# Ledger of designs, part 29: designed miniproteins, single chains, continued (5)

Each design is a single chain, and the fold is of that chain. pLDDT is the mean over its residues in the fold that is shown.

## One batch from the design tools (miniprotein)

Design m17050
Fold by ESMFold2-Fast:
Structure m17050 (fold): chain A 55 residues (1-55)
Amino acid sequence: PSAEEAAAVLVEAIRAGLLTPEDLERLLEGLREGGFSDEELARVRRAAEAAFRER
Protein backbone atom coordinates (compact mmCIF):
# COMPACT_ATOMS: atom_id res chain seq x y z
CA PRO A 1 0.00 0.00 0.00
CA SER A 2 1.01 3.63 -0.50
CA ALA A 3 1.72 5.98 2.42
CA GLU A 4 -1.50 7.85 1.53
CA GLU A 5 -3.55 4.62 1.66
CA ALA A 6 -1.91 3.59 4.96
CA ALA A 7 -2.64 7.04 6.44
CA ALA A 8 -6.30 6.88 5.31
CA VAL A 9 -6.83 3.43 6.88
CA LEU A 10 -5.18 4.46 10.17
CA VAL A 11 -7.13 7.75 10.34
CA GLU A 12 -10.45 5.89 9.90
CA ALA A 13 -9.46 3.34 12.57
CA ILE A 14 -8.49 6.14 15.00
CA ARG A 15 -11.79 7.98 14.38
CA ALA A 16 -13.65 4.70 15.00
CA GLY A 17 -11.82 4.28 18.34
CA LEU A 18 -10.05 1.11 17.20
CA LEU A 19 -6.44 2.35 17.55
CA THR A 20 -4.43 3.60 20.52
CA PRO A 21 -1.18 5.62 20.30
CA GLU A 22 0.65 2.41 21.30
CA ASP A 23 -0.99 0.55 18.38
CA LEU A 24 0.14 3.35 16.05
CA GLU A 25 3.79 2.91 17.11
CA ARG A 26 3.64 -0.86 16.44
CA LEU A 27 1.98 -0.31 13.04
CA LEU A 28 4.58 2.31 12.03
CA GLU A 29 7.35 -0.19 12.89
CA GLY A 30 5.61 -2.77 10.68
CA LEU A 31 5.38 -0.26 7.81
CA ARG A 32 9.10 0.56 8.19
CA GLU A 33 9.93 -3.17 7.96
CA GLY A 34 7.63 -3.36 4.90
CA GLY A 35 9.79 -0.82 3.04
CA PHE A 36 8.30 2.58 3.92
CA SER A 37 10.84 5.43 4.01
CA ASP A 38 11.33 7.73 7.01
CA GLU A 39 9.55 10.49 5.04
CA GLU A 40 6.57 8.22 4.30
CA LEU A 41 6.41 7.13 7.96
CA ALA A 42 6.52 10.79 9.10
CA ARG A 43 3.62 11.55 6.72
CA VAL A 44 1.54 8.67 8.11
CA ARG A 45 2.38 9.68 11.69
CA ARG A 46 1.32 13.31 11.12
CA ALA A 47 -2.05 12.21 9.69
CA ALA A 48 -2.64 9.81 12.60
CA GLU A 49 -1.66 12.41 15.22
CA ALA A 50 -4.09 14.90 13.64
CA ALA A 51 -6.86 12.27 13.88
CA PHE A 52 -6.06 11.66 17.58
CA ARG A 53 -6.30 15.43 18.26
CA GLU A 54 -9.70 15.60 16.48
CA ARG A 55 -11.09 13.01 18.90
Scores: mean pLDDT 80

Design m17051
Fold by ESMFold2-Fast:
Structure m17051 (fold): chain A 57 residues (1-57)
Amino acid sequence: SVMRRVAQHNAGLSDEEIERLVEAVKNGDEKTIEEIAKKYGISVEGARALGEAILAE
């Protein structure tokens, strides 16, 4: 997955955090999306867009 590689290498997410982000986006879990965004220093919009891009693959 190109988007999973982008999440790992550009945003610094682990494989476990990528799966957590994808599930949070899939389920509309805004709290988890916000927590991941804050932890990795990305915007909430950016975290959501990243999870959506991974789901679209």
Scores: mean pLDDT 82

Design m17052
Fold by ESMFold2-Fast:
Structure m17052 (fold): chain A 92 residues (1-92)
Amino acid sequence: SAEEAKKLREEGDKAFANQDFETAIEHYEKAIALETDPKERAELYLKLARAYYVQEDYEKAIEAARKALALEPENEEAKRLLEEAERKLEEK
């Protein structure tokens, strides 16, 4: 349901703000499973990618950013996050 997806997104955003990235990821993944709108799904994948990036899980950040770009090919924030995560992965 769209209402449940929105609530999970808001709970994920709150967890992210509290630096509880594991809980944020869990809530964003649950929201993605319930969300049917492509634009909202793209934004959720972008939020998921940011959470993985902050945890330095660059491989999962890349995967999530690519999923956001598959839904919104011209999303500049997702492109920048993808490039940054790929660069971090190559530094090690």
Scores: mean pLDDT 88

Design m17053
Fold by ESMFold2-Fast:
Structure m17053 (fold): chain A 67 residues (1-67)
Amino acid sequence: SKEELLEEIRRILEEGGVSEEEIEGLLKAIQDGNLVAARAGLAELRKRGLISEEQYERLLELIEKVV
């Protein structure tokens, strides 16, 4: 379900120590179908070292399934 996909996205971000404010902003972009903003947010998190390359690729797959 969409809820299960969003929960998985949240879990990956929480493991990386991403703030609740940043997680909520990213999830809102995904729910709004704003893939440009969502992808930009993920790229920034990867650049900051909060998510790994593997987590980044997994998150891209998950957001495509939500939209």
Scores: mean pLDDT 85

Design m17054
Fold by ESMFold2-Fast:
Structure m17054 (fold): chain A 71 residues (1-71)
Amino acid sequence: MDREENDIASQMGQQLADLGLSPDAVRAAVTAGLKPELTEEDIERIREKSPDQEHADRAIQLAQQARQQIQ
């Protein structure tokens, strides 16, 4: 795997964990951030696994930022 992608995933995972998201929500957001495209299905998955809309919005923002850093 790309070392840079792995580093970004680790940073994103830690930030999401610090926000109090569940392990499932963290995995969904990190997976979406590492994909070549962030789809509506990925966004809905993050929202579904997040405890509220505020946490979902933060997770989506981090996934979008991770994609920009990888690309």
Scores: mean pLDDT 70

Design m17055
Fold by ESMFold2-Fast:
Structure m17055 (fold): chain A 102 residues (1-102)
Amino acid sequence: MAVEEAERALKEAKEALKRAKEAKTAEEALEAAERAIRAAQRALRAARESGTEEARRLALEAARYALEAAMEALKKADKEQVLKAIGLVLRAIGLLLDVELA
């Protein structure tokens, strides 16, 4: 159950990264990055609940995709959105650290 949830969350984070890369507007890229971060948070929760190395590894991959999506949003952000995009990058870095410390 928890491993399956982590796998679903990883797939969602990967799709969100693809949307961020394909986004034509800063707003679309930011929305995709937020989706990737939420997916990575669910993967981390599943890893913590299962206590398995497999779920932890899936959560780490999801967090890496969330970071890449946040970086894509930062590249596409206009001057008004750049602080929000930086905030998403910092949240993704925090998720990577949380997975390593879990």
Scores: mean pLDDT 85

Design m17056
Fold by ESMFold2-Fast:
Structure m17056 (fold): chain A 79 residues (1-79)
Amino acid sequence: MEEKIKEYEERLKKNPEDYEAWFNLGEALAELGKYEEAVKYYEKARKLYLEKGDEEGAKKALEKLIELGVEELKEVVLK
């Protein structure tokens, strides 16, 4: 898992707009129980998905944030 995290970090060094890498990094951190870091990366991925017009990707990132207990974001989903 740590090796996989480094791979995503390298992808983001080359392309910081790689929202898929941000999302996957969030998933890897959540699997390790590092929920605060996972939340930050899912938030970054969601923002980039929205900027690119990828509504499905943005929804997926938001669902992960809600799953990790970021309940304040439920207000956004209801709109």
Scores: mean pLDDT 74

Design m17057
Fold by ESMFold2-Fast:
Structure m17057 (fold): chain A 59 residues (1-59)
Amino acid sequence: ADAKIAEIKANGEKMKEAFAAAGIDFSVEVKQLSDTEALVTQTVEGKTLEFTIDLSKLT
């Protein structure tokens, strides 16, 4: 589970850098809720979207 969380965070950082280069504010926060679930908080231009992902289904 932790490895998948770290991968999601790493991809979020790469996206943040790409969007920042284009002048767009982007961030991703990931919080593990259980061994199989995580809450993802994505903010783009001050707009926040929250969704839950199933860590057991990530490949």
Scores: mean pLDDT 74

Design m17058
Fold by ESMFold2-Fast:
Structure m17058 (fold): chain A 82 residues (1-82)
Amino acid sequence: SMAEALGAAARAAAEAAEAALRKLGVPDDQSRETAMRVATALYLGREESAVRDLEAAGLSREQAEAVVREARKAFEETLAKA
């Protein structure tokens, strides 16, 4: 179903964002919480909000855009498989 596909895509986006944040040295708890906000923003079509949330977490705009790019890639690839 579309709901199942969107749920899987949001989970994949959260995992990709969390992994990218950890590589940038963000602590595990903060990485998980921030990644969930990024995934929710992508689910709602609010990528600009995701970038701002990442900047609020201490990332540069370039780093924030890289994290959102990885999350969006995982989101889109997971939807394409559904």
Scores: mean pLDDT 85

Design m17060
Fold by ESMFold2-Fast:
Parts: sequence; structure tokens; C-alpha cells
Structure m17060 (fold): chain A 70 residues (1-70)
Amino acid sequence: MTPEMEQFLEDIRLAMDKVNEVVENSNSPEEMREKGKETLAEMEAEGANKLTIDLFEMLMDTEIWVMEQQ
């Protein structure tokens, strides 16, 4: 595996791990939105690339929507 492919997979895993942390520590859609915004701001401040940010946002929107349907 090339270093570029390793970094790409790490970026995807980071997005997924951050989503799981927000979901597991949230008891409502509102709390998910709040914690999601905080986590997104931290990821941006740490220099996460656009793919990681976009994946995090898409996954968070999906998780929030699923919880709102239940």
C-alpha cells in the first residue's frame, strides 16, 4: 500500500470514528447537532482535509435523520 493510500484510509477512519463518538455520546438529535458542530470545528482547526470533513458531515446528517425518525 502506498503512503497516499494509507493516508486516505486513515482520513476515512478518522471521519467514521468521530461520527461514532458523537453518536454514542448523544441522547437526542439536538445533542448530536451540537456535538457534531463542536467536533467539526475541532477537525477543521486540526487541519482535517476536505474529504474527511465532507464524510463527517454526510454521516452526521444521516445519523441525526435516522434518530429523528425513531
Scores: mean pLDDT 81

Design m17061
Fold by ESMFold2-Fast:
Structure m17061 (fold): chain A 90 residues (1-90)
Amino acid sequence: AKEEIRKKLLNHKLNGATLEFGDFVLSEKIADRQFLITATKETTVKALREYFGFSQKDKIYSVDAQRQKQKELGLNDTIAPFQTVLVVLA
């Protein structure tokens, strides 16, 4: 399941359609290994990492209103409903 999810992220085309992953939506693939993921309900960075099977080499960042990378998020950080985060895969 987690390997299949990672493969779907990596094989998705740049500026392609949105993809649903449970409580998460791939809103945009902005580079080959950079993804804007939106939570559909309140969750945590830990839950996002566990759902997608992300390693410690995979990084998650907060983004501003213009979707620019701001701050690396830790496991205990909360993701609000409809908040978007930037995921950078190693």
Scores: mean pLDDT 83

Design m17062
Fold by ESMFold2-Fast:
Structure m17062 (fold): chain A 67 residues (1-67)
Amino acid sequence: MLTPTEQRVLDAIAEITGETSEGATLREIARRTGLSQATVSRAVRRLEKKGLVERVKGGRYVATGKA
């Protein structure tokens, strides 16, 4: 199950991906969520392990499908 922080980060990645079609950097996610870059990095690692987020070209992350 996702923590509230993981869910918030996943939602931010999905929103940014919808706007840009390229995905989100850790810095963009941190800015959008108001979380520290360290907190975002940990959440993104956990989401990637769960298969909910994928790393793409340019160090960006995308949400896997619509949750």
Scores: mean pLDDT 79

Design m17063
Fold by ESMFold2-Fast:
Structure m17063 (fold): chain A 78 residues (1-78)
Amino acid sequence: MLEKMRKALEELREKLVELGKQLLEAAKQGDYEKAREIAREMAELVREALIKAGVPEEIAEKIAETALENALKLIDEL
């Protein structure tokens, strides 16, 4: 049980780090539309991972929505 959750979180972490690098590169190039698209993809991955980990869907959606809103605010500040 714990090992499956650890592997899922590690895979999620690796994907988020890679997408975060792509988001930063897109923002540096002035491609804010691509940066926003990557932010939405990251939020969806978080939502799906939380649901698969047994987090109630409503809570997973709120966490993902909050993460997306924070990411979009950071992009707007760039």
Scores: mean pLDDT 78

Design m17064
Fold by ESMFold2-Fast:
Structure m17064 (fold): chain A 60 residues (1-60)
Amino acid sequence: MIGIYEVTKDQPKLLPTMLELKKGDIVEVLKVVNDNFVLAKNLKTGETGYVGASYLKQIE
């Protein structure tokens, strides 16, 4: 579901299309790609990329 999410655990940048995220980062989910991945924007850095859905908890 699109919205504002908090990162619950660190995500390393394993691929150029992925976001590097730290626990406590806030992201805006722009699109749900599949059950495992969303396309999101890191609100701290302004970067967009893929995030594992299991790393996120919806706050808005």
Scores: mean pLDDT 82

Design m17065
Fold by ESMFold2-Fast:
Structure m17065 (fold): chain A 67 residues (1-67)
Amino acid sequence: SEEEIAKLLTEAAKLLKEGKYEEAKKLLVDRLGISEEEANKIVELYKKGEYDEAERLLVRVYLEKTS
């Protein structure tokens, strides 16, 4: 459901901000079906403090999965 996808993305973003990158990556890949490459890109953006770009990618994932 759209609500479930939104919850998972919110949980992933929280883990990323807490520095729990492996947990966040596993959630993105295993639960949301994001590619390993795309999940790694999101993780690297959070590590660099590029939160606006990372959140933009998470929003695109949401729209893609809920369309």
Scores: mean pLDDT 82

Design m17066
Fold by ESMFold2-Fast:
Structure m17066 (fold): chain A 77 residues (1-77)
Amino acid sequence: MDEGLALIARLTKDKEFEDPEKLREIIERAQQGDRESAVELAKILKEKGVSDEDIIEILQRLTGVSREEAEKILKEA
């Protein structure tokens, strides 16, 4: 299991998403290296109350980016 996906599932287990299918597509695109999708994922997680630190960890585990790059993605969200 992808550690990023497992962390998302753990942090969002009690949260409802308006469009779970769209979220899945965004996650898949972010895993493929789409920066725009990584920014959208960070925005969704932030809107659902996930902490900035947890979002950075999710982005690093899901996309393999550095902490510095994950912090830049989070600022764009």
Scores: mean pLDDT 76

Design m17067
Fold by ESMFold2-Fast:
Structure m17067 (fold): chain A 90 residues (1-90)
Amino acid sequence: SLLSREEVLARLEQQLEYLRAVREALREGRTPGRSAEEVEAALEEARAEIPAALQELVAAGLLSEEEALELARRFAEVLGDASIVERVRA
């Protein structure tokens, strides 16, 4: 991997803030440069991909299982999908 553990954690924090802003903008009817359908599709893609991505980071030794579960809880809150935590544990 070209990323250090610190860089991985920083990128995950950036992704959390990005997804929070996108979902908030969608909730407020603001989707600059994109349709609401395109934004919803991007959020659904993130919900589908995040569990596997966190599991891969654990397998690579870049996250502990505890760190991955804590991040999963934060992504679940930001994306409004509690199943993210369950899928990371599976």
Scores: mean pLDDT 83

Design m17068
Fold by ESMFold2-Fast:
Structure m17068 (fold): chain A 67 residues (1-67)
Amino acid sequence: SAAERARKLHEELAAKSYQEAKAAVDELKRIDPERGEKALAEVEKLKQSWTGNAKLAAEVRREVAAL
């Protein structure tokens, strides 16, 4: 029960972070297409390896904000 609630919460957070990272990448692509394509590839890798690591999506967004 508690473990099931934790799993659902992590899945929801992962999906939300992926959506936010993808939106940030779209913004970056308009400013710097080359950097944007590189960031998109990282976000897609995050989507595949997302079994509880919202931290990487936040790092991608921080890189976008720093540019």
Scores: mean pLDDT 65

Design m17069
Fold by ESMFold2-Fast:
Structure m17069 (fold): chain A 100 residues (1-100)
Amino acid sequence: EEEERLRELMAEIQRLVDEIMEVTGKSRDEVIDEIAKMLAEELGISYETARRIVEALLNGDLEELRKIAEEVGISPETLAEKVRNIADILLALAIIKKVS
């Protein structure tokens, strides 16, 4: 159940990143960088740790995600939901900028 939910969140995050790349013309690395910066600020963690979280989610690396979750004291599901929410915000902002 939990693993299935995580895989669903990972798939949503991958889709959102692809859509941001299409709308903005930014590289995957640039989109990962933006999400990681926002995640680091929201959680009060280092950019390096935030980037590891985003990369683990995009790579479907469940073991690495669980390891980082234990290190930061936040559940894997909560980390995935936070990244998905940030990606949703970035996509919305990209669309607004394109139509403005």
Scores: mean pLDDT 86

Design m17070
Fold by ESMFold2-Fast:
Structure m17070 (fold): chain A 60 residues (1-60)
Amino acid sequence: MRTFRIPTPDILTAIGVALRIIGDLPEAEVRIEGNTVIVTVPDDPEAIAYVEALRREMEA
């Protein structure tokens, strides 16, 4: 299992990111701390790549 933190600018963006992850990766465990989305995924390369892509999207 791997845990990632995806900081977002606000709570509405955090909710949107969490909903995208739940819809696309049903095996992922997702929670929100303030404006940060915390995602736990299995050590699956596809799941890891998806979360890393979302993190880069939030940085852009």
Scores: mean pLDDT 80

Design m17071
Fold by ESMFold2-Fast:
Structure m17071 (fold): chain A 61 residues (1-61)
Amino acid sequence: EHLKKGEEAYNKGDYRTAVVNYTIALQEKPSAEIYENLGKALAKLGADEKAQEYFEKAKEL
């Protein structure tokens, strides 16, 4: 499952692969956890504005 693939990538420090897998997971079923995980991965890549957008989306769910 893409959520688990994203978590594995994040734990290995492969934040770009984490973003890809979290984005696919989000398209399959949006959830607060996926939005928050996507935000964390984006923050690690320096995409701070985009990370904040996803953290706000997580709060709405």
Scores: mean pLDDT 83

Design m17072
Fold by ESMFold2-Fast:
Structure m17072 (fold): chain A 62 residues (1-62)
Amino acid sequence: MSPEEQRRIAVAITAAAIRAIGLYLDGASPEEALEEMRRLMRSHGVPEELIEEFVEILEKDL
């Protein structure tokens, strides 16, 4: 994976997590927030292994 692709993926993960937290603060359920996080990461080409890893991390803290 190129350094540019790694940066793009890192930004996509971070942005998805921030949006999921924003939805949760606006009254969405944890399940709805985590599903939006998965959707956004998939739309930006994040590998499924990383999607599940980062979703599990955020789920523990919600």
Scores: mean pLDDT 83

Design m17073
Fold by ESMFold2-Fast:
Structure m17073 (fold): chain A 73 residues (1-73)
Amino acid sequence: MKKEEAEKLLAKAEELARQAMKAYQQGDYATAYRLLSEALRLTSEAAKLLGDDESARLAEKKAEEYRKLAEKL
């Protein structure tokens, strides 16, 4: 069901965010921003499955910002 799929996406996003924080603490900012971008992309997909189009749009925009930051570093 859509709710179960959204919960799986959010669980993966949370795991990626934890990995991003570890990379950030180690000074690997490029990896940290890449993982944060991916986590936010999964969060956007979960929001779309739950019908929260506003949260999905905001998460997608923030994911793209972190992706660009990762590419510059």
Scores: mean pLDDT 85

Design m17074
Fold by ESMFold2-Fast:
Structure m17074 (fold): chain A 64 residues (1-64)
Amino acid sequence: GPESYRVRVRVERSRDERGVLHVTVEREYLEPMSPDELAREGVALTEPVRRAARRYEEQRRRLS
């Protein structure tokens, strides 16, 4: 995806009454997120995404 956007990968798992596992995977290209938020969302970290997350975290820390 575009470097200017973060990739958010959401994986949802559910089991039906028969115990069959259903897995849904959604991807969204969003504004930069902190590394903690990425870990919580289960985002796969590519190098551009990881670098953007670090810059975003540093910027937030300086503004706080």
Scores: mean pLDDT 59

Design m17075
Fold by ESMFold2-Fast:
Formats: structure tokens, sequence, C-alpha cells
Structure m17075 (fold): chain A 75 residues (1-75)
């Protein structure tokens, strides 16, 4: 598994945060946690099922701007 940290622009409400989490899951992420205050998304995924590029595209399809800040292995 890997964890991708994104900065998100365009988050306005907890509803937007939940929609962003659902979009990441819909493209194959195992988990997604969006922090509205920090404007970040932490997404855990299996690289064989999805990619940071697919996750970013899912956020952008919602009208958000997503920038990948880091990628790291997770246990």
Amino acid sequence: MQEALFRLEGLRSERDARKAEAAAIAVGAESAEVDLEERTARVVFDPSKTSPEEIRAAFEALGLRAELLSLRPVA
C-alpha cells in the first residue's frame, strides 16, 4: 500500500470533503481522509488498483484542484 497526500483547493464545506473522499474510493482507493481546515486529502491505495493520477483526476472531476504533495509506503 501507498499513502498519497494531496493539497485540495475548492473545498467549501464538510459535504465537499465527504464527496472528495467518496470520489477517491470510487476510483479504487482503500481509504481517504479529507481535512477541510488544512485543505488536504490523505489517500491510501494499492498501486495495482489505482494511481495518484487517477485519484487526482477524480478530485478534479468534482471541480477541485488537487496537487500531490507526497507519496510514502504504508504498512
Scores: mean pLDDT 86

Design m17076
Fold by ESMFold2-Fast:
Structure m17076 (fold): chain A 90 residues (1-90)
Amino acid sequence: AAAALAKLDELGAVISRLANETDSVELTFLLIEVTLAKQAVERGDYASALAGLERVKERAKEILTKEQYEEVMPLLDAAIDAVRAALAAA
């Protein structure tokens, strides 16, 4: 759980910075979804967190610039992997 929360915080910080720099409504939407996934992890609801992050991943493919995609996707994949590991351990 601690590893999943740490990865979600890292992901959220990057998306928040990009949203603030670009004034992007779409990036703000991704930030809300990441925040909901973090709240799900804090409740021990890893299944809902994973489903939320998979939706973020599909949306990110559609809305991110190439540069944003290259920065965000490794962090998103790391967060998904950490949540999957937490779900498997639960």
Scores: mean pLDDT 83

Design m17077
Fold by ESMFold2-Fast:
Structure m17077 (fold): chain A 57 residues (1-57)
Amino acid sequence: SDFYDSVLKGEVPIGGRLREALNYLRDNKRVDTLEDLAKNSTNPYIRKEAKKLLEEL
């Protein structure tokens, strides 16, 4: 879907689908996108969760 295509490009929503988006990146082993989010996201929650998901890969 358009949502999942956007998520793979690093377009992670701040709203209600945030957890779904991060889990989708993990499930597709998008290490590049998760590393970028962990280092560069302006949202500290996104940085923390992306780092945690990288540890699961």
Scores: mean pLDDT 77

Design m17078
Fold by ESMFold2-Fast:
Structure m17078 (fold): chain A 59 residues (1-59)
Amino acid sequence: SPELERLLAEMRRLSEEAHKTLQALKDAGASPEEIAAAVEEFDRRQGEVLRRYLDLADA
């Protein structure tokens, strides 16, 4: 379905965004706390998209 394709694309974009954000934080010498907070935020966002994907896949 077009909605499932959009959710897959959103997950790919989040993965790319997470990689770039974490790399930028490491390059800037960010604290372990700042890096951990970014990881938790991206994990939360990816979890939301995955839940929507699974709900639609069961429909």
Scores: mean pLDDT 84

Design m17079
Fold by ESMFold2-Fast:
Structure m17079 (fold): chain A 116 residues (1-116)
Amino acid sequence: GLARALVARAGERLRAAGEALLAEGDPIGQSLVTAGELLLEIARHFDEADLVKLAERLANSPPSVEEVLRAFREVARNEAQREVVRRLERALREDPFLASILRNVARAIVAALKRA
């Protein structure tokens, strides 16, 4: 579906941008690579309706670790989805800036869905 395609595309773009920044010696590239890899896992394991709900929830929430984790925990229904939440929790604990990246991606996805 469209939301899954948009999340996967954002993940690919952030991973590529992060790899390019790391090649130039910019450490912010690691945050972008991690965000991109998490978005690809999210696109793989969550259904279209939950991806739309997550994007809308995060776009309208402050960029906090707690808000991101609560949103994902509320939609996780199976073990594969719960494993994605555990990876997200570890990543956000190591790099809280990922919450801001994920909110900005969510805002871009909501804007794209409204144009479709």
Scores: mean pLDDT 89

Design m17080
Fold by ESMFold2-Fast:
Structure m17080 (fold): chain A 85 residues (1-85)
Amino acid sequence: SEDEELIKIYEKLLAEDPNNAAAWMMLGLAYYRLGRYEEAKEYYEKALALDPNDAAAWYALGLVYEAMGKLEEAEEYFKKAEELV
């Protein structure tokens, strides 16, 4: 699938440059679309560690927690995303 191809591309890119926050975001998104929420969470968390003011990353983690049924945690992440814009 396109998401599986994107994963391979960004994993290779991140092997060369692990400080590429955008590439971590793209890996998180690809895993989220595949329904692999634990992996999506880990990769979005790596993006946030590199750029803690990225509202999109906070919002993306909120969506992951929501998909996992963790609605209270999701709300806190959505709140942080809103505060950054």
Scores: mean pLDDT 88

Design m17081
Fold by ESMFold2-Fast:
Structure m17081 (fold): chain A 93 residues (1-93)
Amino acid sequence: SEEVREMLRKVGELIKEKKYDEAIKLLNQGIEKFPDNAELYAALGYVYLLKGDFEKAKEWFRKAIEIDPDNPNVRSVVRFAANLLGVSEDYFL
């Protein structure tokens, strides 16, 4: 979806500005509109990780993988998050 792509681009901008609560609000709006889009849940997990809420990050990454286990964009975000923290990807699974 082009709308999801534009939303994720805006989320990326908010993350660069460290506006994490605004990013979470936008992602929640996206999930209401596109509840089966795994990339939105992966992005939500990533924002919670950047806020230091690792339990919420794990919850949302697991939800993303449940929706689309083979999605390369979801897998890339989880791998990037694991590398950022110096942990195994299994930490989020």
Scores: mean pLDDT 88

Design m17082
Fold by ESMFold2-Fast:
Structure m17082 (fold): chain A 70 residues (1-70)
Amino acid sequence: SPIEEVAIALRVVGLLVEADIALKQGDFETARKYVEEAKKLIEENKDKLSPRMYERLKKMVEDVEARIEA
């Protein structure tokens, strides 16, 4: 359902916001933990995500990972 997809997307975004906060505090280990949790949430709920939403959430995760590895 569209509402379930939005709920999953909001949970993923919440994890990535927590990762960003950890990065700003210099806590790279905690940032990686939140990124891994976001990745797992996306894959566990792939059947509930449209292809477009799946791609968007994956790109958001990749952006945060790139910042951790910089």
Scores: mean pLDDT 88

Design m17083
Fold by ESMFold2-Fast:
Structure m17083 (fold): chain A 58 residues (1-58)
Amino acid sequence: DKEKALLQQWKEQLEKGDQSVYNELLSILADKEKVPLGYVKKNRTRQDLIEELEEKIK
């Protein structure tokens, strides 16, 4: 419940073009996947992040 609310908030901020949320999510994903930040930046667009969040909210 709390997790879904946070994911929905991040999705809405990404759709509005918020750069801070985009950068923060990339950093979180880099840490979680144990990969360099530069790798996540190359392989995940803003649209990819929106789609991943949307799938998790469902």
Scores: mean pLDDT 78

Design m17084
Fold by ESMFold2-Fast:
Structure m17084 (fold): chain A 70 residues (1-70)
Amino acid sequence: MEEAEKLAKEGEKYLKQGNNKKAVELYTESAILARQAGDFAKAAEFLTKASKVGTDEEVNEMSARVDAAF
């Protein structure tokens, strides 16, 4: 869980720098790690953050990666 939280914080850092693509990628990885740890609430929270900053194309890629990981 600590690793997922760390990646989410890095995502916030990139978002503040204007790098939305990197932020979406890091939030997606955080969500995958949270799901693997059994924390579905945290996984949903991270995916929601990614969806708010990503384009439709980036969100679709995110969903494909999450599905492929499970």
Scores: mean pLDDT 77

Design m17085
Fold by ESMFold2-Fast:
Structure m17085 (fold): chain A 81 residues (1-81)
Amino acid sequence: AMEDLVEGLRALRQGRYEEAIELFKKALEKDPNNPMAYAELGEAYYRLGRLDEAIEAFEKALKVDPSNPIAQRLLEEAKAA
C-alpha cells in the first residue's frame, strides 16, 4: 500500500536498507506495477552492494515506466560496477 511505500522511503533515508527492502516488497505485493517502489527497492539493494538484485529491480521499474530518472541513472551505475 502507499503507507508501506512511504515507510520504506523513511527507512531508506535513515540508512535502514534491509527494512526498506522489506517495506518496498510489501508495497509491491499490493501494487505490483508501482514503478516508484521498484526504483526505490533497487536503490536499497544498490546501497547494500547487492548489484544483481538492484539491476533486476531497476529493469522492472523501467519496464513499467521507461522515463524513471532514478532507475535509468542507477541502472547505468550498477552495470558499470
Scores: mean pLDDT 82

Design m17086
Fold by ESMFold2-Fast:
Structure m17086 (fold): chain A 70 residues (1-70)
Amino acid sequence: MEELIEKAKKALEEAAAAGETDPRTRVVKAAKALGLEDVTDPKELAQLAEALARAAAELFGLKPVPPSGS
């Protein structure tokens, strides 16, 4: 998991270095760089999505995703 988070962080930083300022588009580009479009296994998709979400939270200066508690 931590390795995937670091890979996702790098992909988000690469998107930013390419001039992408929109957080949503940066996440989409990072997802493509991680090969998310090629993943057919829902378990792999969930793991990559979680890693990307955590990486985005760190890079965008967001707090860790709070448990909604519902």
Scores: mean pLDDT 71

